# Designs tried in a protein design run: designed miniproteins, single chains, continued (3). Part 14

Each design is a single chain, and the fold is of that chain. pLDDT is the mean over its residues in the fold that is shown.

## One batch from the design tools (miniprotein)

Design m8488
Fold by ESMFold2-Fast:
Order: C-alpha cells, then structure tokens, then sequence
Structure m8488 (fold): chain A 83 residues (1-83)
C-alpha cells in the first residue's frame, strides 16, 4: 500500500541518516519523489525531511534523530489511516 511504501522509505531515511550518511541524499530524493506522487502526505513528508536535514546540520545524535523521525512517522500514519 501507499502507507507501507511511505513507512519503508521513512525507515530507510532514518537508517541512512544514523548509520550511512553518504546515502542520505539518495533517500531524501526518494522521499521528495514520493511527496510529489502523494500531495496529501506532502506536509508530513516535508516535515520529516526537514527534521533529518536540521538534525544533520545541528549534529544531533543518531538516536535523537531516529526518535524524531519515528514521532513524525506516527503522526503521518495516524492522519493517513484515520482519514
């Protein structure tokens, strides 16, 4: 489903940011492409991308970044599933 694809991409983005920063740009690009295909999720996806970019710029710990990403995923999932 579209929700499953979003969750998979978000998980990959979080893992790239925390363990493989050299792949981060690839997963950000995939998330932006997904946002273009699903405008109803665009705000949630853009917030997720901003969290990842801000964390990288502010040099937040990988654990803190992953926690924030998971919180944004849960918010998006609730909105998508409920409505």
Amino acid sequence: TKLEEFLTLADQLAMAASTMPETLEQYIKKMKEFAAKHPELADDINELIEVVKEAAEQKLSPDELQRRVLEKIEEAKKRWEER
Scores: mean pLDDT 74

Design m8489
Fold by ESMFold2-Fast:
Structure m8489 (fold): chain A 99 residues (1-99)
Amino acid sequence: GSASVEFTVKEDGKYSVLAVNTGDATVTVRVYDEKGNLLGEATVEPGKLAVITFDAKKGQKLTVEATVSSGTATVRVALYREKDGKIELVGSGTVTVTA
């Protein structure tokens, strides 16, 4: 199955999605814009994390989708922005996905 969380970009810049898989199944994480363009993807094994980095523009809506083909995954998703040499949290969510 698949589940998603959405974020709105407030400023132009470099963004990163941190995806932490605390479940028992391998998950594919994909980041899309509101037009359906794929901004990045990663496969995240159980107990692992991945970082997806991309450029985004003010007003864009981002969809972070988690997909599993078997089992159940719980994915913690956090959106970060690089600002003034720091990484700042923009938003977060948790999705549970079952095949």
Scores: mean pLDDT 86

Design m8490
Fold by ESMFold2-Fast:
Structure m8490 (fold): chain A 104 residues (1-104)
Amino acid sequence: SAEEESQRAASAAGAAARAAAEGRSGPGPPGKTSGGQSAAVGAERGTPESGTGGAISAIGDAYEYAWKGDEEGARKAAEGAEAAARAAGGEPQPSMGGPFPVGK
C-alpha cells in the first residue's frame, strides 16, 4: 500500500525534525514552549500535491533542514510531508467520499 508507506515515511520525517528541535532546544518535554506552534499549520495551508512523489519530496526537505539545524524549516517541511502523505492516502472528506465507489 503506497499510502501506508508514504504515511510511515512522513511520520519518520516528523520524528526526525522533532528530535533535531529537541536537541537544539534542550531536554525539556514539549509542553508550553516559547513558540507554542502546532503541526496543524501545515495541514491548514493545504496539501501542495497529492501523491507519493509530493510526500517523498517533502520528506527529503525535512531531513535536509534537520541536518542543517534549521529547526523551523525542518518542522515546516515535516508538516508538509505529513499533509502530502494524507492526501496520497485519501483524506476522508464528505465532498470526496460520498459519490465514489468503495475500493476492493
Scores: mean pLDDT 48

Design m8491
Fold by ESMFold2-Fast:
Structure m8491 (fold): chain A 97 residues (1-97)
Amino acid sequence: HMEQAFKEAEAVLYHLRGRGELGEGNYEEAIRDFEKAIELEPDSVLAAEAYVDLGEAYMKLGEKDKAIEYFQKALEIARKNGDEEVVKRAEELLKKL
């Protein structure tokens, strides 16, 4: 569907921009971008990746409880979608907390 394709493209762009902001230390901007990507494509492989990155941003801000919550959401979605790479990344990050 055309609408779905446009939402997927927008979600990818927000996720990529958020990762750039995360790498630059702009954690609040990264969080907003990841939240937008998740809003556009909930329960998708992209949403699982965005939840991991959202958890990393909260970890950088020292908000451990929120980081754990988002890593757990990433695990649930990644397992549903069979995304072994995201599962491993989320489990590794949870072990560091």
Scores: mean pLDDT 86

Design m8492
Fold by ESMFold2-Fast:
Structure m8492 (fold): chain A 80 residues (1-80)
Amino acid sequence: EIKEKYIKALKSFTEGLIDMLRLAGASEEDIEELRKLTEEGIEKIEKQKTEEEVKETYEKELEELLKKAGEIFDELEAKK
């Protein structure tokens, strides 16, 4: 199923980001924010009807996760 494939990919990507953020010293609050964004992204993917919509939603949610992770990394650097 196409939705399951993209949902699984989004979850896997998020866990990789979380592992990197924890190594960088991110707080559990920061990790929780990233997990919440992932859950919201999964819901958006599940609401799509076509393969193209699923793929486009996945790509947008991936960009949002990368943006949030970057913000967390920037905040960690600013505290040093």
Scores: mean pLDDT 82

Design m8493
Fold by ESMFold2-Fast:
Structure m8493 (fold): chain A 61 residues (1-61)
Amino acid sequence: MDKERFDEITKKNMEDLNRARGEALAGDETQKAIDLARESARVVGATEIGEEVVRAIEEAA
């Protein structure tokens, strides 16, 4: 994958993670938010950020 395109996808996925987390927490869909955070982080290679988002979701539940 092109590094330039990879950086753009990473930025978009981080925005999507924050949005999905807020929606899932509001809807009491904690597991959905966790699964989405891990999968998106895995795709962009930002696993540490994904686990940090998961931890925030678990603490809010």
Scores: mean pLDDT 64

Design m8494
Fold by ESMFold2-Fast:
Structure m8494 (fold): chain A 67 residues (1-67)
Amino acid sequence: SAEAEKLYNEGIYYYKKKDYEKAAEYYQKALSIEPTAEIEENLAKVYEKLGDKEKAEEYKKKAEELK
């Protein structure tokens, strides 16, 4: 959906600015509308940057399951 795509692009914007907390927030909002492997993979990368290895691994696994 256009709404999920907009939220996903906002997440990318904050990720490029290294605001990983806001990037996670927008990716989670996009995910709640349309769960995709790509959003789950980007959430895993965000949690790696935040130092949350456990959440990073969980989102990596969820991305694989959606493929």
Scores: mean pLDDT 86

Design m8496
Fold by ESMFold2-Fast:
Structure m8496 (fold): chain A 57 residues (1-57)
Amino acid sequence: SAEELAEQYREALLSGDEEKAEEIQRIAVRSLLAGDPSTARAVSEAAREARAELAKQ
């Protein structure tokens, strides 16, 4: 689901797993092009949260 992919994306960003982050971004873009922006929106929010969390460290 979009929420599960967003959580995996956040975890990948926090751990520095660039390959996993790119994989999820590709899924989000593919879904968006198919007419479903839900994953792209959830992933964007997860990225914002991860950046805020990293800024505290």
Scores: mean pLDDT 82

Design m8497
Fold by ESMFold2-Fast:
Structure m8497 (fold): chain A 69 residues (1-69)
Amino acid sequence: TRAFAEALKKAYDAIKEGNSEEAIKYLETARQLASDDPEAVEALQKAIEAVKEGNFEEAKKYLDRAGVL
């Protein structure tokens, strides 16, 4: 789970910087690493969608959810 935690941290940092491209990249990496956890995959997909819509607060909520599932 070290790679997963690192991907989540990088996604969070990108969201804080307002960097949608990097945020989506790391969220997709985290989703791939969590592919055996359907609830984490769903949370990460929701986070990606929120980033695409510019809703960084919603993205942070889903990212946090993915990190505790």
Scores: mean pLDDT 82

Design m8498
Fold by ESMFold2-Fast:
Structure m8498 (fold): chain A 80 residues (1-80)
Amino acid sequence: MSPVERMEARLDAVFEEALARAGALGLSRAAVMRLANEMERLRDELIAWAEANPDISEAEIEAKVAEFRARVEELLDALA
């Protein structure tokens, strides 16, 4: 699996979890759309970073995924 493919798979898992949590929290459709749009923006930035850095380690990918997860948690807190 390429670094880009690994990044995409890990970010997709966080994205799916976040949307499931938003639904469980009863967030409005508008709030869910705001969350999804911001997550898509951040995902695109991280994928572009992975494409620019083809020799990135699994540890570096995990660090970026952890940063993405932390930002998603901040967004969920702000929207709830």
Scores: mean pLDDT 84

Design m8500
Fold by ESMFold2-Fast:
Parts: C-alpha cells; sequence; structure tokens
Structure m8500 (fold): chain A 55 residues (1-55)
C-alpha cells in the first residue's frame, strides 16, 4: 500500500473505533482501506467497510 493509503486506512480505523466499533471491526476497516492504490481509493474502501460493519 502507498503511504497515503496507509494514513487514510489508519484514519478509517480510528473513525470505526470512534463510532463504537470493536477492535476487530476497526482492524477489518484498516485492512480493507489499506488495499487502496491511493488515498481516494483507500477512503472509499474504508467508508464501505465501516458501513458493512454497521457503524
Amino acid sequence: ATAEAQATAAGARAAALAAGGSEEQADRVYNEAKRGKNGHEAQRLGVRAIVEAGL
């Protein structure tokens, strides 16, 4: 993953925890967002993972 995708993924993980998600849910959000080729793709994947987690 790019540095931008990793930073965005870390932000998505923090957002999942702030929304009341578990550590396991947050880790899944991070791993999904980290698959992004850039920050934009990572943000889109992270948002999708948060929604799929019910957050």
Scores: mean pLDDT 81

Design m8501
Fold by ESMFold2-Fast:
Structure m8501 (fold): chain A 92 residues (1-92)
Amino acid sequence: GLELALEGGREALEGGLAALKSGNKAAVAPGIGGALGGIGGIFEAEVLKNAVGAGISAKGGGLAAKRGGEIGGSAEGIRLGERGKRLGELGQ
């Protein structure tokens, strides 16, 4: 639970950052959403020890990162976003 949610948060953060590196302005908002959701998942897992909250944040961040990757044409953003989403779901 908790370890999967933490990994999902890290993947969502990296996916959001990858989407932001695409240079596509339309990817900025979902890329930021992915990064913030990932950070939230990491914080909830490591500081609050809340697996359910961390999993929800990682799932949301992963979805946003994947969307940013799709808009920006970032294969890394899509891959990391999908992993963040999946790990967040398993961490709940």
Scores: mean pLDDT 88

Design m8502
Fold by ESMFold2-Fast:
Structure m8502 (fold): chain A 90 residues (1-90)
Amino acid sequence: SEEEERLIKIADKLEKEAEELLEKAEKALEAGDLEAAKKALLEAEEIIGLLEILLGLAKRLGLEKAAEYIEEKLDKLKKKLKELEEKLAA
């Protein structure tokens, strides 16, 4: 549906923004810039939160294909976020 296509496009944009922030955080951690890493991780967490809201909306509207698509991207982003947060805490 046009509604599913719109949600998928929004999810793609948010995924790209989150991936860029997670990459920025990883590079900052490798450089020993803990302040830059913390900031990038916080910003990535905010974008991931928006994806969770979008997933909830897709589920409430019964948009099963959009929900599955968003959930798969969200799982990957959350895994990477957790890995980088654990590296920062070490």
Scores: mean pLDDT 89

Design m8503
Fold by ESMFold2-Fast:
Structure m8503 (fold): chain A 57 residues (1-57)
Amino acid sequence: SLEARRAEAEAFAASNPERKAVLQEIADTLNKIGDALTEGLEKGGFEAGLEAAAKTI
C-alpha cells in the first residue's frame, strides 16, 4: 500500500542520515540547475537556458 511504502521511506531516511545528507545536496544542486535553466529560457531561449544551467554546475 502507499502508506506502507511511505512509512518504509521515512524509516530509511531516519536510519541513514549520511545518505539523507548526500541526497539533500543532490536535490539542492538540481534545484539550482532548474532555476538557472528557467531564467535562461526566459531571457534567451533554449540554448541560453542550457548555458546558464551548465555555468551553475
Scores: mean pLDDT 70

Design m8505
Fold by ESMFold2-Fast:
Structure m8505 (fold): chain A 117 residues (1-117)
Amino acid sequence: SVQLTESGGGTFKEGSSVTLSSQVSGTDFSKSLFSWYAEKPGEPLRLVASISADGKKVTYDPEVEGRASISRDTSKNTIYLNLTNLKVEDTATYYEGVMSEDGVFAFGEGTQLTVVK
């Protein structure tokens, strides 16, 4: 019943910026914890950023800290991940995950980011 629809991927130049977004439905947006994950072939799924239900606690993977910003827009039921100064190593499929108030965990279908020199 929870639906997460990611967008904003594509092919970008190294050193540029991108905003990934996820439209959320089927859960109480204001009571859910949201996280962005990156998946690369041959590597474990990596937590990139998370934001608490009240928006007061945000966390970042050390590899993107200072380059990443996670935010929530309650009026649009949308979570954003802004990545600046893109590196070739940021190339991955990015998924939003949700942890609902009742402890249900779900992923979206993902959006592919490709960073080229």
Scores: mean pLDDT 85

Design m8506
Fold by ESMFold2-Fast:
Structure m8506 (fold): chain A 86 residues (1-86)
Amino acid sequence: SEEERRIELEIDVLEAFVTMLEYLLKQIKKKNGSKEDIESLLKAAENVRKRLESLYPKATPEQKKRIEEILKRVDEIIKEANELMK
């Protein structure tokens, strides 16, 4: 369906964004980034998580599996960012 295609595209965009956030987290860790950098990353990760969660009820079983895999990656970013804030 057109809705299924639209959801797939949004999952693709969110997945690419998560890859970028993982790269940014790696750079923050390598360069001893500021608290502000960590807070910005955490906010971005939380926004991605909320959007993925909003897509989940409308997703096909295959799309739900993709969302679950991406959410695990987002949860790891949030966990590591929170550890850096301590």
Scores: mean pLDDT 90

Design m8507
Fold by ESMFold2-Fast:
Structure m8507 (fold): chain A 54 residues (1-54)
Amino acid sequence: PETVAAERYARYIALKKVIEGKEVEVTNPAVQDRAKALGDIEAKRLKEEIEKLK
């Protein structure tokens, strides 16, 4: 469903943003808005996981 697609894209975008410092453009505005919100949460989670490795 649309929710699954949004979460999948958000994770992809979050990974690219954290690693490459770039964002992926999406065609569906609903997915884009949700991907941005979820992407920020995922990016924070990844940074905290990396911090724990210290």
Scores: mean pLDDT 63

Design m8508
Fold by ESMFold2-Fast:
Structure m8508 (fold): chain A 59 residues (1-59)
Amino acid sequence: SGTELARKAIQAIKEGNYEEAVKLAKEALDQGDRAGVNIAILTAKKLGYEEAAKEIEKL
């Protein structure tokens, strides 16, 4: 589900795995979970991963 993919994207961000986080966020959006992806963007910004946050926002 999109919600599960967004949850995995948030975990990837927390682990510093930026490439995987962007990939999982894109897959979550493709499945319609915009709310979960917005939490991933906020998490990336809070942890200082500005480029990851910008790439996810552009999806």
Scores: mean pLDDT 80

Design m8509
Fold by ESMFold2-Fast:
Structure m8509 (fold): chain A 59 residues (1-59)
Amino acid sequence: SLEQMAAMAAASRDAQLLTEVGEALARQGRLEEARRAYQTALDIDPTNERARANLARLE
């Protein structure tokens, strides 16, 4: 379900939704999937500070 939401958000280029999905994945301990969601959000919107901060916390 989170994987499907991430795929749909990426297809619609919705950086906010990708960031929210990444946060949900991280809360479940799915850190590599969360990392990919945050990276995709930043590819769409490089100024998304929430995605950047969350990605930094996974490094």
Scores: mean pLDDT 83

Design m8510
Fold by ESMFold2-Fast:
Structure m8510 (fold): chain A 55 residues (1-55)
Amino acid sequence: SEELKKKVTEIGRAIGNGDIDRAEELAKELSKYDPELAKGFLGSVELLRKTREEE
């Protein structure tokens, strides 16, 4: 659970900083612990990736 909490925090921080690749990798790792929560983060990552690709 501490590992899960740490990964969630890292993902949120990466998303907040626009670190799309980092957030995606961390979210994929999170899916091994909590796939439902990981899907939420991966959805956010996809939106950020689309924005970055348009640039």
Scores: mean pLDDT 78

Design m8511
Fold by ESMFold2-Fast:
Structure m8511 (fold): chain A 80 residues (1-80)
Amino acid sequence: DRGVQLALQASRLAQEARQRIPDPEQRQQVVDLLEQAGSAAIRGDFRTAAQYLRQAAQLSPDPQISQQLTQLAQQAEQLG
């Protein structure tokens, strides 16, 4: 159930990104990366999930979202 938990957290961060990132293109890119991370986590591919989460953290202009994404990426790395 580790993959489902990680995917759920990624989904919640995607919702926060939709509300907090004002630029529509940056918002879409962050959300797309989080959806890819969730899909990878469901497949048990935690290394790929962590990679997408780190990319989303770098791209996000919101420091709170970036910090949460970095923490989630570290969790994914511990699982893979």
Scores: mean pLDDT 88

Design m8512
Fold by ESMFold2-Fast:
Structure m8512 (fold): chain A 77 residues (1-77)
Amino acid sequence: TLTPDQRETMRAEVEQALAEDPNNADAWYLLGELLFQEGRLEEALEWYEKALELDPNNEKAKQNLARVREELARRER
């Protein structure tokens, strides 16, 4: 679990990485992670999908995408 200070540091690093290369799959994955931890599941889903579009072999993004989908399905019930 990331502390609020660690999340802020990661957000700054992700913003910088995406400013330099918007095709950076790892940066989109990390943005998805931050949003997932904030409970913003629909946005986390979108950014994990973007990460997989750029790098379809990102195993962590696949696993977290599945987890977000399960959580969203649970909330729809």
Scores: mean pLDDT 79

Design m8513
Fold by ESMFold2-Fast:
Structure m8513 (fold): chain A 60 residues (1-60)
Amino acid sequence: MGKIVVAKEDYTAKTKDELSLKKGEKVEILEVVDEYYVKVKSLKTGEVGLVPKKYLEELE
């Protein structure tokens, strides 16, 4: 299993490649794409997509 992180804010996908998240939703980091985006898998829905890193925090 990859690293599990929590959405610290709601995020609405702006493109087909992005994933929408609700605050408190847990995702698995699959790949760090660049400085701004990570590819994640939603633990709630199983969907895979890109989200901005700034909307995610690490679980304590």
Scores: mean pLDDT 79

Design m8514
Fold by ESMFold2-Fast:
Structure m8514 (fold): chain A 63 residues (1-63)
Amino acid sequence: SDEEIEELGKKYGLSPEQVRSLIEFLRKHPDEASRRLLRDLLVREQGLSEEEAEELIEKLEKL
């Protein structure tokens, strides 16, 4: 939902548009290599820990 997208964005420092983009990426690329790439990007660009990035990805996959 839009509310869940906004809340998730606020928690991890992402815009709602960025959250939607990540959900779409995971839906189009349901493979471990793409998942690892996204995790690495979140750590490098958003300053998340590997654990925080994994938590975010798991929540995005559930949406």
Scores: mean pLDDT 83

Design m8515
Fold by ESMFold2-Fast:
Structure m8515 (fold): chain A 92 residues (1-92)
Amino acid sequence: ALPKIKKVTITRIDKTKVEVTIELESADDVPTAIGVLTKIAMENGAVKISYKVEGNTLTLTIEFEDEESLEKFIEKVVELAKKQGGEVTIIE
């Protein structure tokens, strides 16, 4: 399960590439968020994952095998972020 989230910004870069920026309540939650999101991405056809950490903010750049895989991943991340009380912004 994802830790408590302040906000998530999902930016679709192209048909198979997305950037997800997550602001967490605490920097201590970042390792858990990396683990959960990397697992979800891999289970949904991610072929390349990179991330950077800045305090309590985690930014993931993920490339998927196809457009359907990326769309399923976005849907799952939005669902989980809303469950954790996070504000969600999507940029396409």
Scores: mean pLDDT 84

Design m8516
Fold by ESMFold2-Fast:
Structure m8516 (fold): chain A 67 residues (1-67)
Amino acid sequence: MEEKLKQAEEDAKANKPGAVERAVMLAIQAAFEGNVELARKYLEIARKAGAPDDAIAHVEQAIKEAE
């Protein structure tokens, strides 16, 4: 899981196609699995990479439901 987090950060920094979408998906997946800390880390990556507000809101809701 940590390895995926590092890859997501690197992809976002390199502006790779789909990096933002992957970070959002990984954040939602982590929240769904009950890993709130990891979900928040992916959310920060997505937010810094310029994810749209609706995507950020979906992740925040998933995290809140996982708490």
Scores: mean pLDDT 77

Design m8517
Fold by ESMFold2-Fast:
Structure m8517 (fold): chain A 85 residues (1-85)
Amino acid sequence: LKKEYQELVKKLIALKLRIIGLEIEIEMLKKKIEELKKQDLSDPEIQAEIKKLEEEIEKLEKEIEELKKEIEEIEKKIEELEKEL
């Protein structure tokens, strides 16, 4: 019982830290897009790079959504274990 609870809590903390890391990555990518936008927006290479960064942000946002679902499942398991404790 205590070991399972501790492992779930550790996993929950790790997932929450991963979300924070992904949010930081998204912020960095947004800053890169802003720097590229300060260059010539009529350049098709700059436009292509911005599009790639925007697609990367979308992928990271989807990962955050999946991690949030995992957190909900773990929180439910923790709640069930707390009822048995």
Scores: mean pLDDT 83

Design m8518
Fold by ESMFold2-Fast:
Structure m8518 (fold): chain A 73 residues (1-73)
Amino acid sequence: SEEEYRRELIEFIAETIALVGAEAFPDQFSPEEIERLRQRAVEEANRMAKIAKELGDEETAKHYQELAERLAA
């Protein structure tokens, strides 16, 4: 359905935004959707940072932590 397709697309974009920043897709979504994507991107970036720390990948953990801080600002 269109709703399921949109949810999958938003999940994919939220994941992508976590990697490159919330500003990547502002023109493609409403302000409310961008805010929701930003919040999800922050959560995903924090989750990635935690996983990287658990694996001993401090460089990747720092990258995602900095990304989460940037997205939250």
Scores: mean pLDDT 67

Design m8519
Fold by ESMFold2-Fast:
Structure m8519 (fold): chain A 63 residues (1-63)
Amino acid sequence: MEPLIAVTVKDYTAKKPDELTLKKGDKVLVLEEVDEEHYLAKNLATGETGLVPKSVLGAAGPA
């Protein structure tokens, strides 16, 4: 998948060590689609990389 930048539309707290904690308004660099529910992404606010639910991300554009 081509890298995209998406905006977090909802606060999310990581439930697993491989997940990202996100706050509404955080921009994430989407690196890969892992499954139907999750992306592998980098939180550009914190620099952390991990899994994020697709449902907490909104508008996406090219990185």
Scores: mean pLDDT 77

Design m8520
Fold by ESMFold2-Fast:
Structure m8520 (fold): chain A 73 residues (1-73)
Amino acid sequence: MKSVEELLEEAEELLEEAKKEKDPKKRLELAEKAAELARKAYELATDKELRRRAILLEASATVLRMEAYVKLK
């Protein structure tokens, strides 16, 4: 399966795409996918630095997800 580093890189790319996306529904989907990948990276990570990166990415994705969700509701 994908390495922890690959999951973190993919999550970072999705997070940046979500920040640039103007459609709140699409932004929500991208942010949710980024959060899921960050969570998987955290579960697989044995290194403290990789876990720290995963936590920060999930937190950032959660903020974007909530912002998009508010615009949809």
Scores: mean pLDDT 80

Design m8521
Fold by ESMFold2-Fast:
Structure m8521 (fold): chain A 60 residues (1-60)
Amino acid sequence: SKEKVESAIEAIENALKDTPVPKEKIDEVIEDAEEQFKDLSEEEKKKIIEATKKAAEKYS
């Protein structure tokens, strides 16, 4: 569980670093991540979504 969350965050950060999204698309990236990880616990989802938002904002 924890290892899967860390792996997912790393993959998302690397993807956004390699292919940055425009600022106007950040909300769509967050929504996609929420849908992809909807079956995870609330705490795990929050960690992934927060990391996704931070990475998208950092590389946009």
Scores: mean pLDDT 78

Design m8522
Fold by ESMFold2-Fast:
Structure m8522 (fold): chain A 60 residues (1-60)
Amino acid sequence: MKGIYRALKDYTAKSHWELSIKKGDLLEVLQVVDDRWVVAKNLSTGERGIVPTRYLEKVE
């Protein structure tokens, strides 16, 4: 699951370790936490955090 992904929809962080994303944002997935969450960097904002895997689509 490492690679460049696109946000399929908006997600607002509920905790300081979570990453907020907007639909269309490009993210670099750095690490898989589990089947539901990944560690990612939002390439638009430079912020890092965990984000739900189901909100992401691989771009290549």
Scores: mean pLDDT 82

Design m8523
Fold by ESMFold2-Fast:
Structure m8523 (fold): chain A 91 residues (1-91)
Amino acid sequence: SLEELLAEAEKLLKEAEEAVKEALKLLKENKDAPLEAVALAVAAALLVVGAELLLELAEKTGDKKLAEEAVKAAKAALELAKKAVELLKAS
């Protein structure tokens, strides 16, 4: 349902925001961060913004396809942020 998609997007977005925060903290601690980790953290942060906008539009319009795209964007943001964190912890 639309309600289930909105709830899933909100949950994934919150998880992605936390992962981006962790990546940002690790970047501050690592003066020689690998460029791949920096690029992934930046891409994840941009996808978080995109997911927030898609979720807001889905809530306002009731558009199920926008809710599905919000889920996709939030999931992608989370995956990229987690990969950035793993690379930063390995360096």
Scores: mean pLDDT 88

Design m8524
Fold by ESMFold2-Fast:
Structure m8524 (fold): chain A 65 residues (1-65)
Amino acid sequence: SDGDVGLALGLSGFDRLVAESLVKEKDYDKLKELIERWRKLASKSNDDMKKVLEETIKEFEKLLE
């Protein structure tokens, strides 16, 4: 989908793969640190990139509940 392209451009593919690996390993402390870095990046980004980052953050935060 168009959203998948925006996600790949908003985050490095490596950062997303790292997050997925941390979820599989249940390393939630490192995942929380990565999410905090994405929040800081989102605050400095344009509206389109900020939206993509916030959707990605929301996806991974649901896995911490």
Scores: mean pLDDT 71

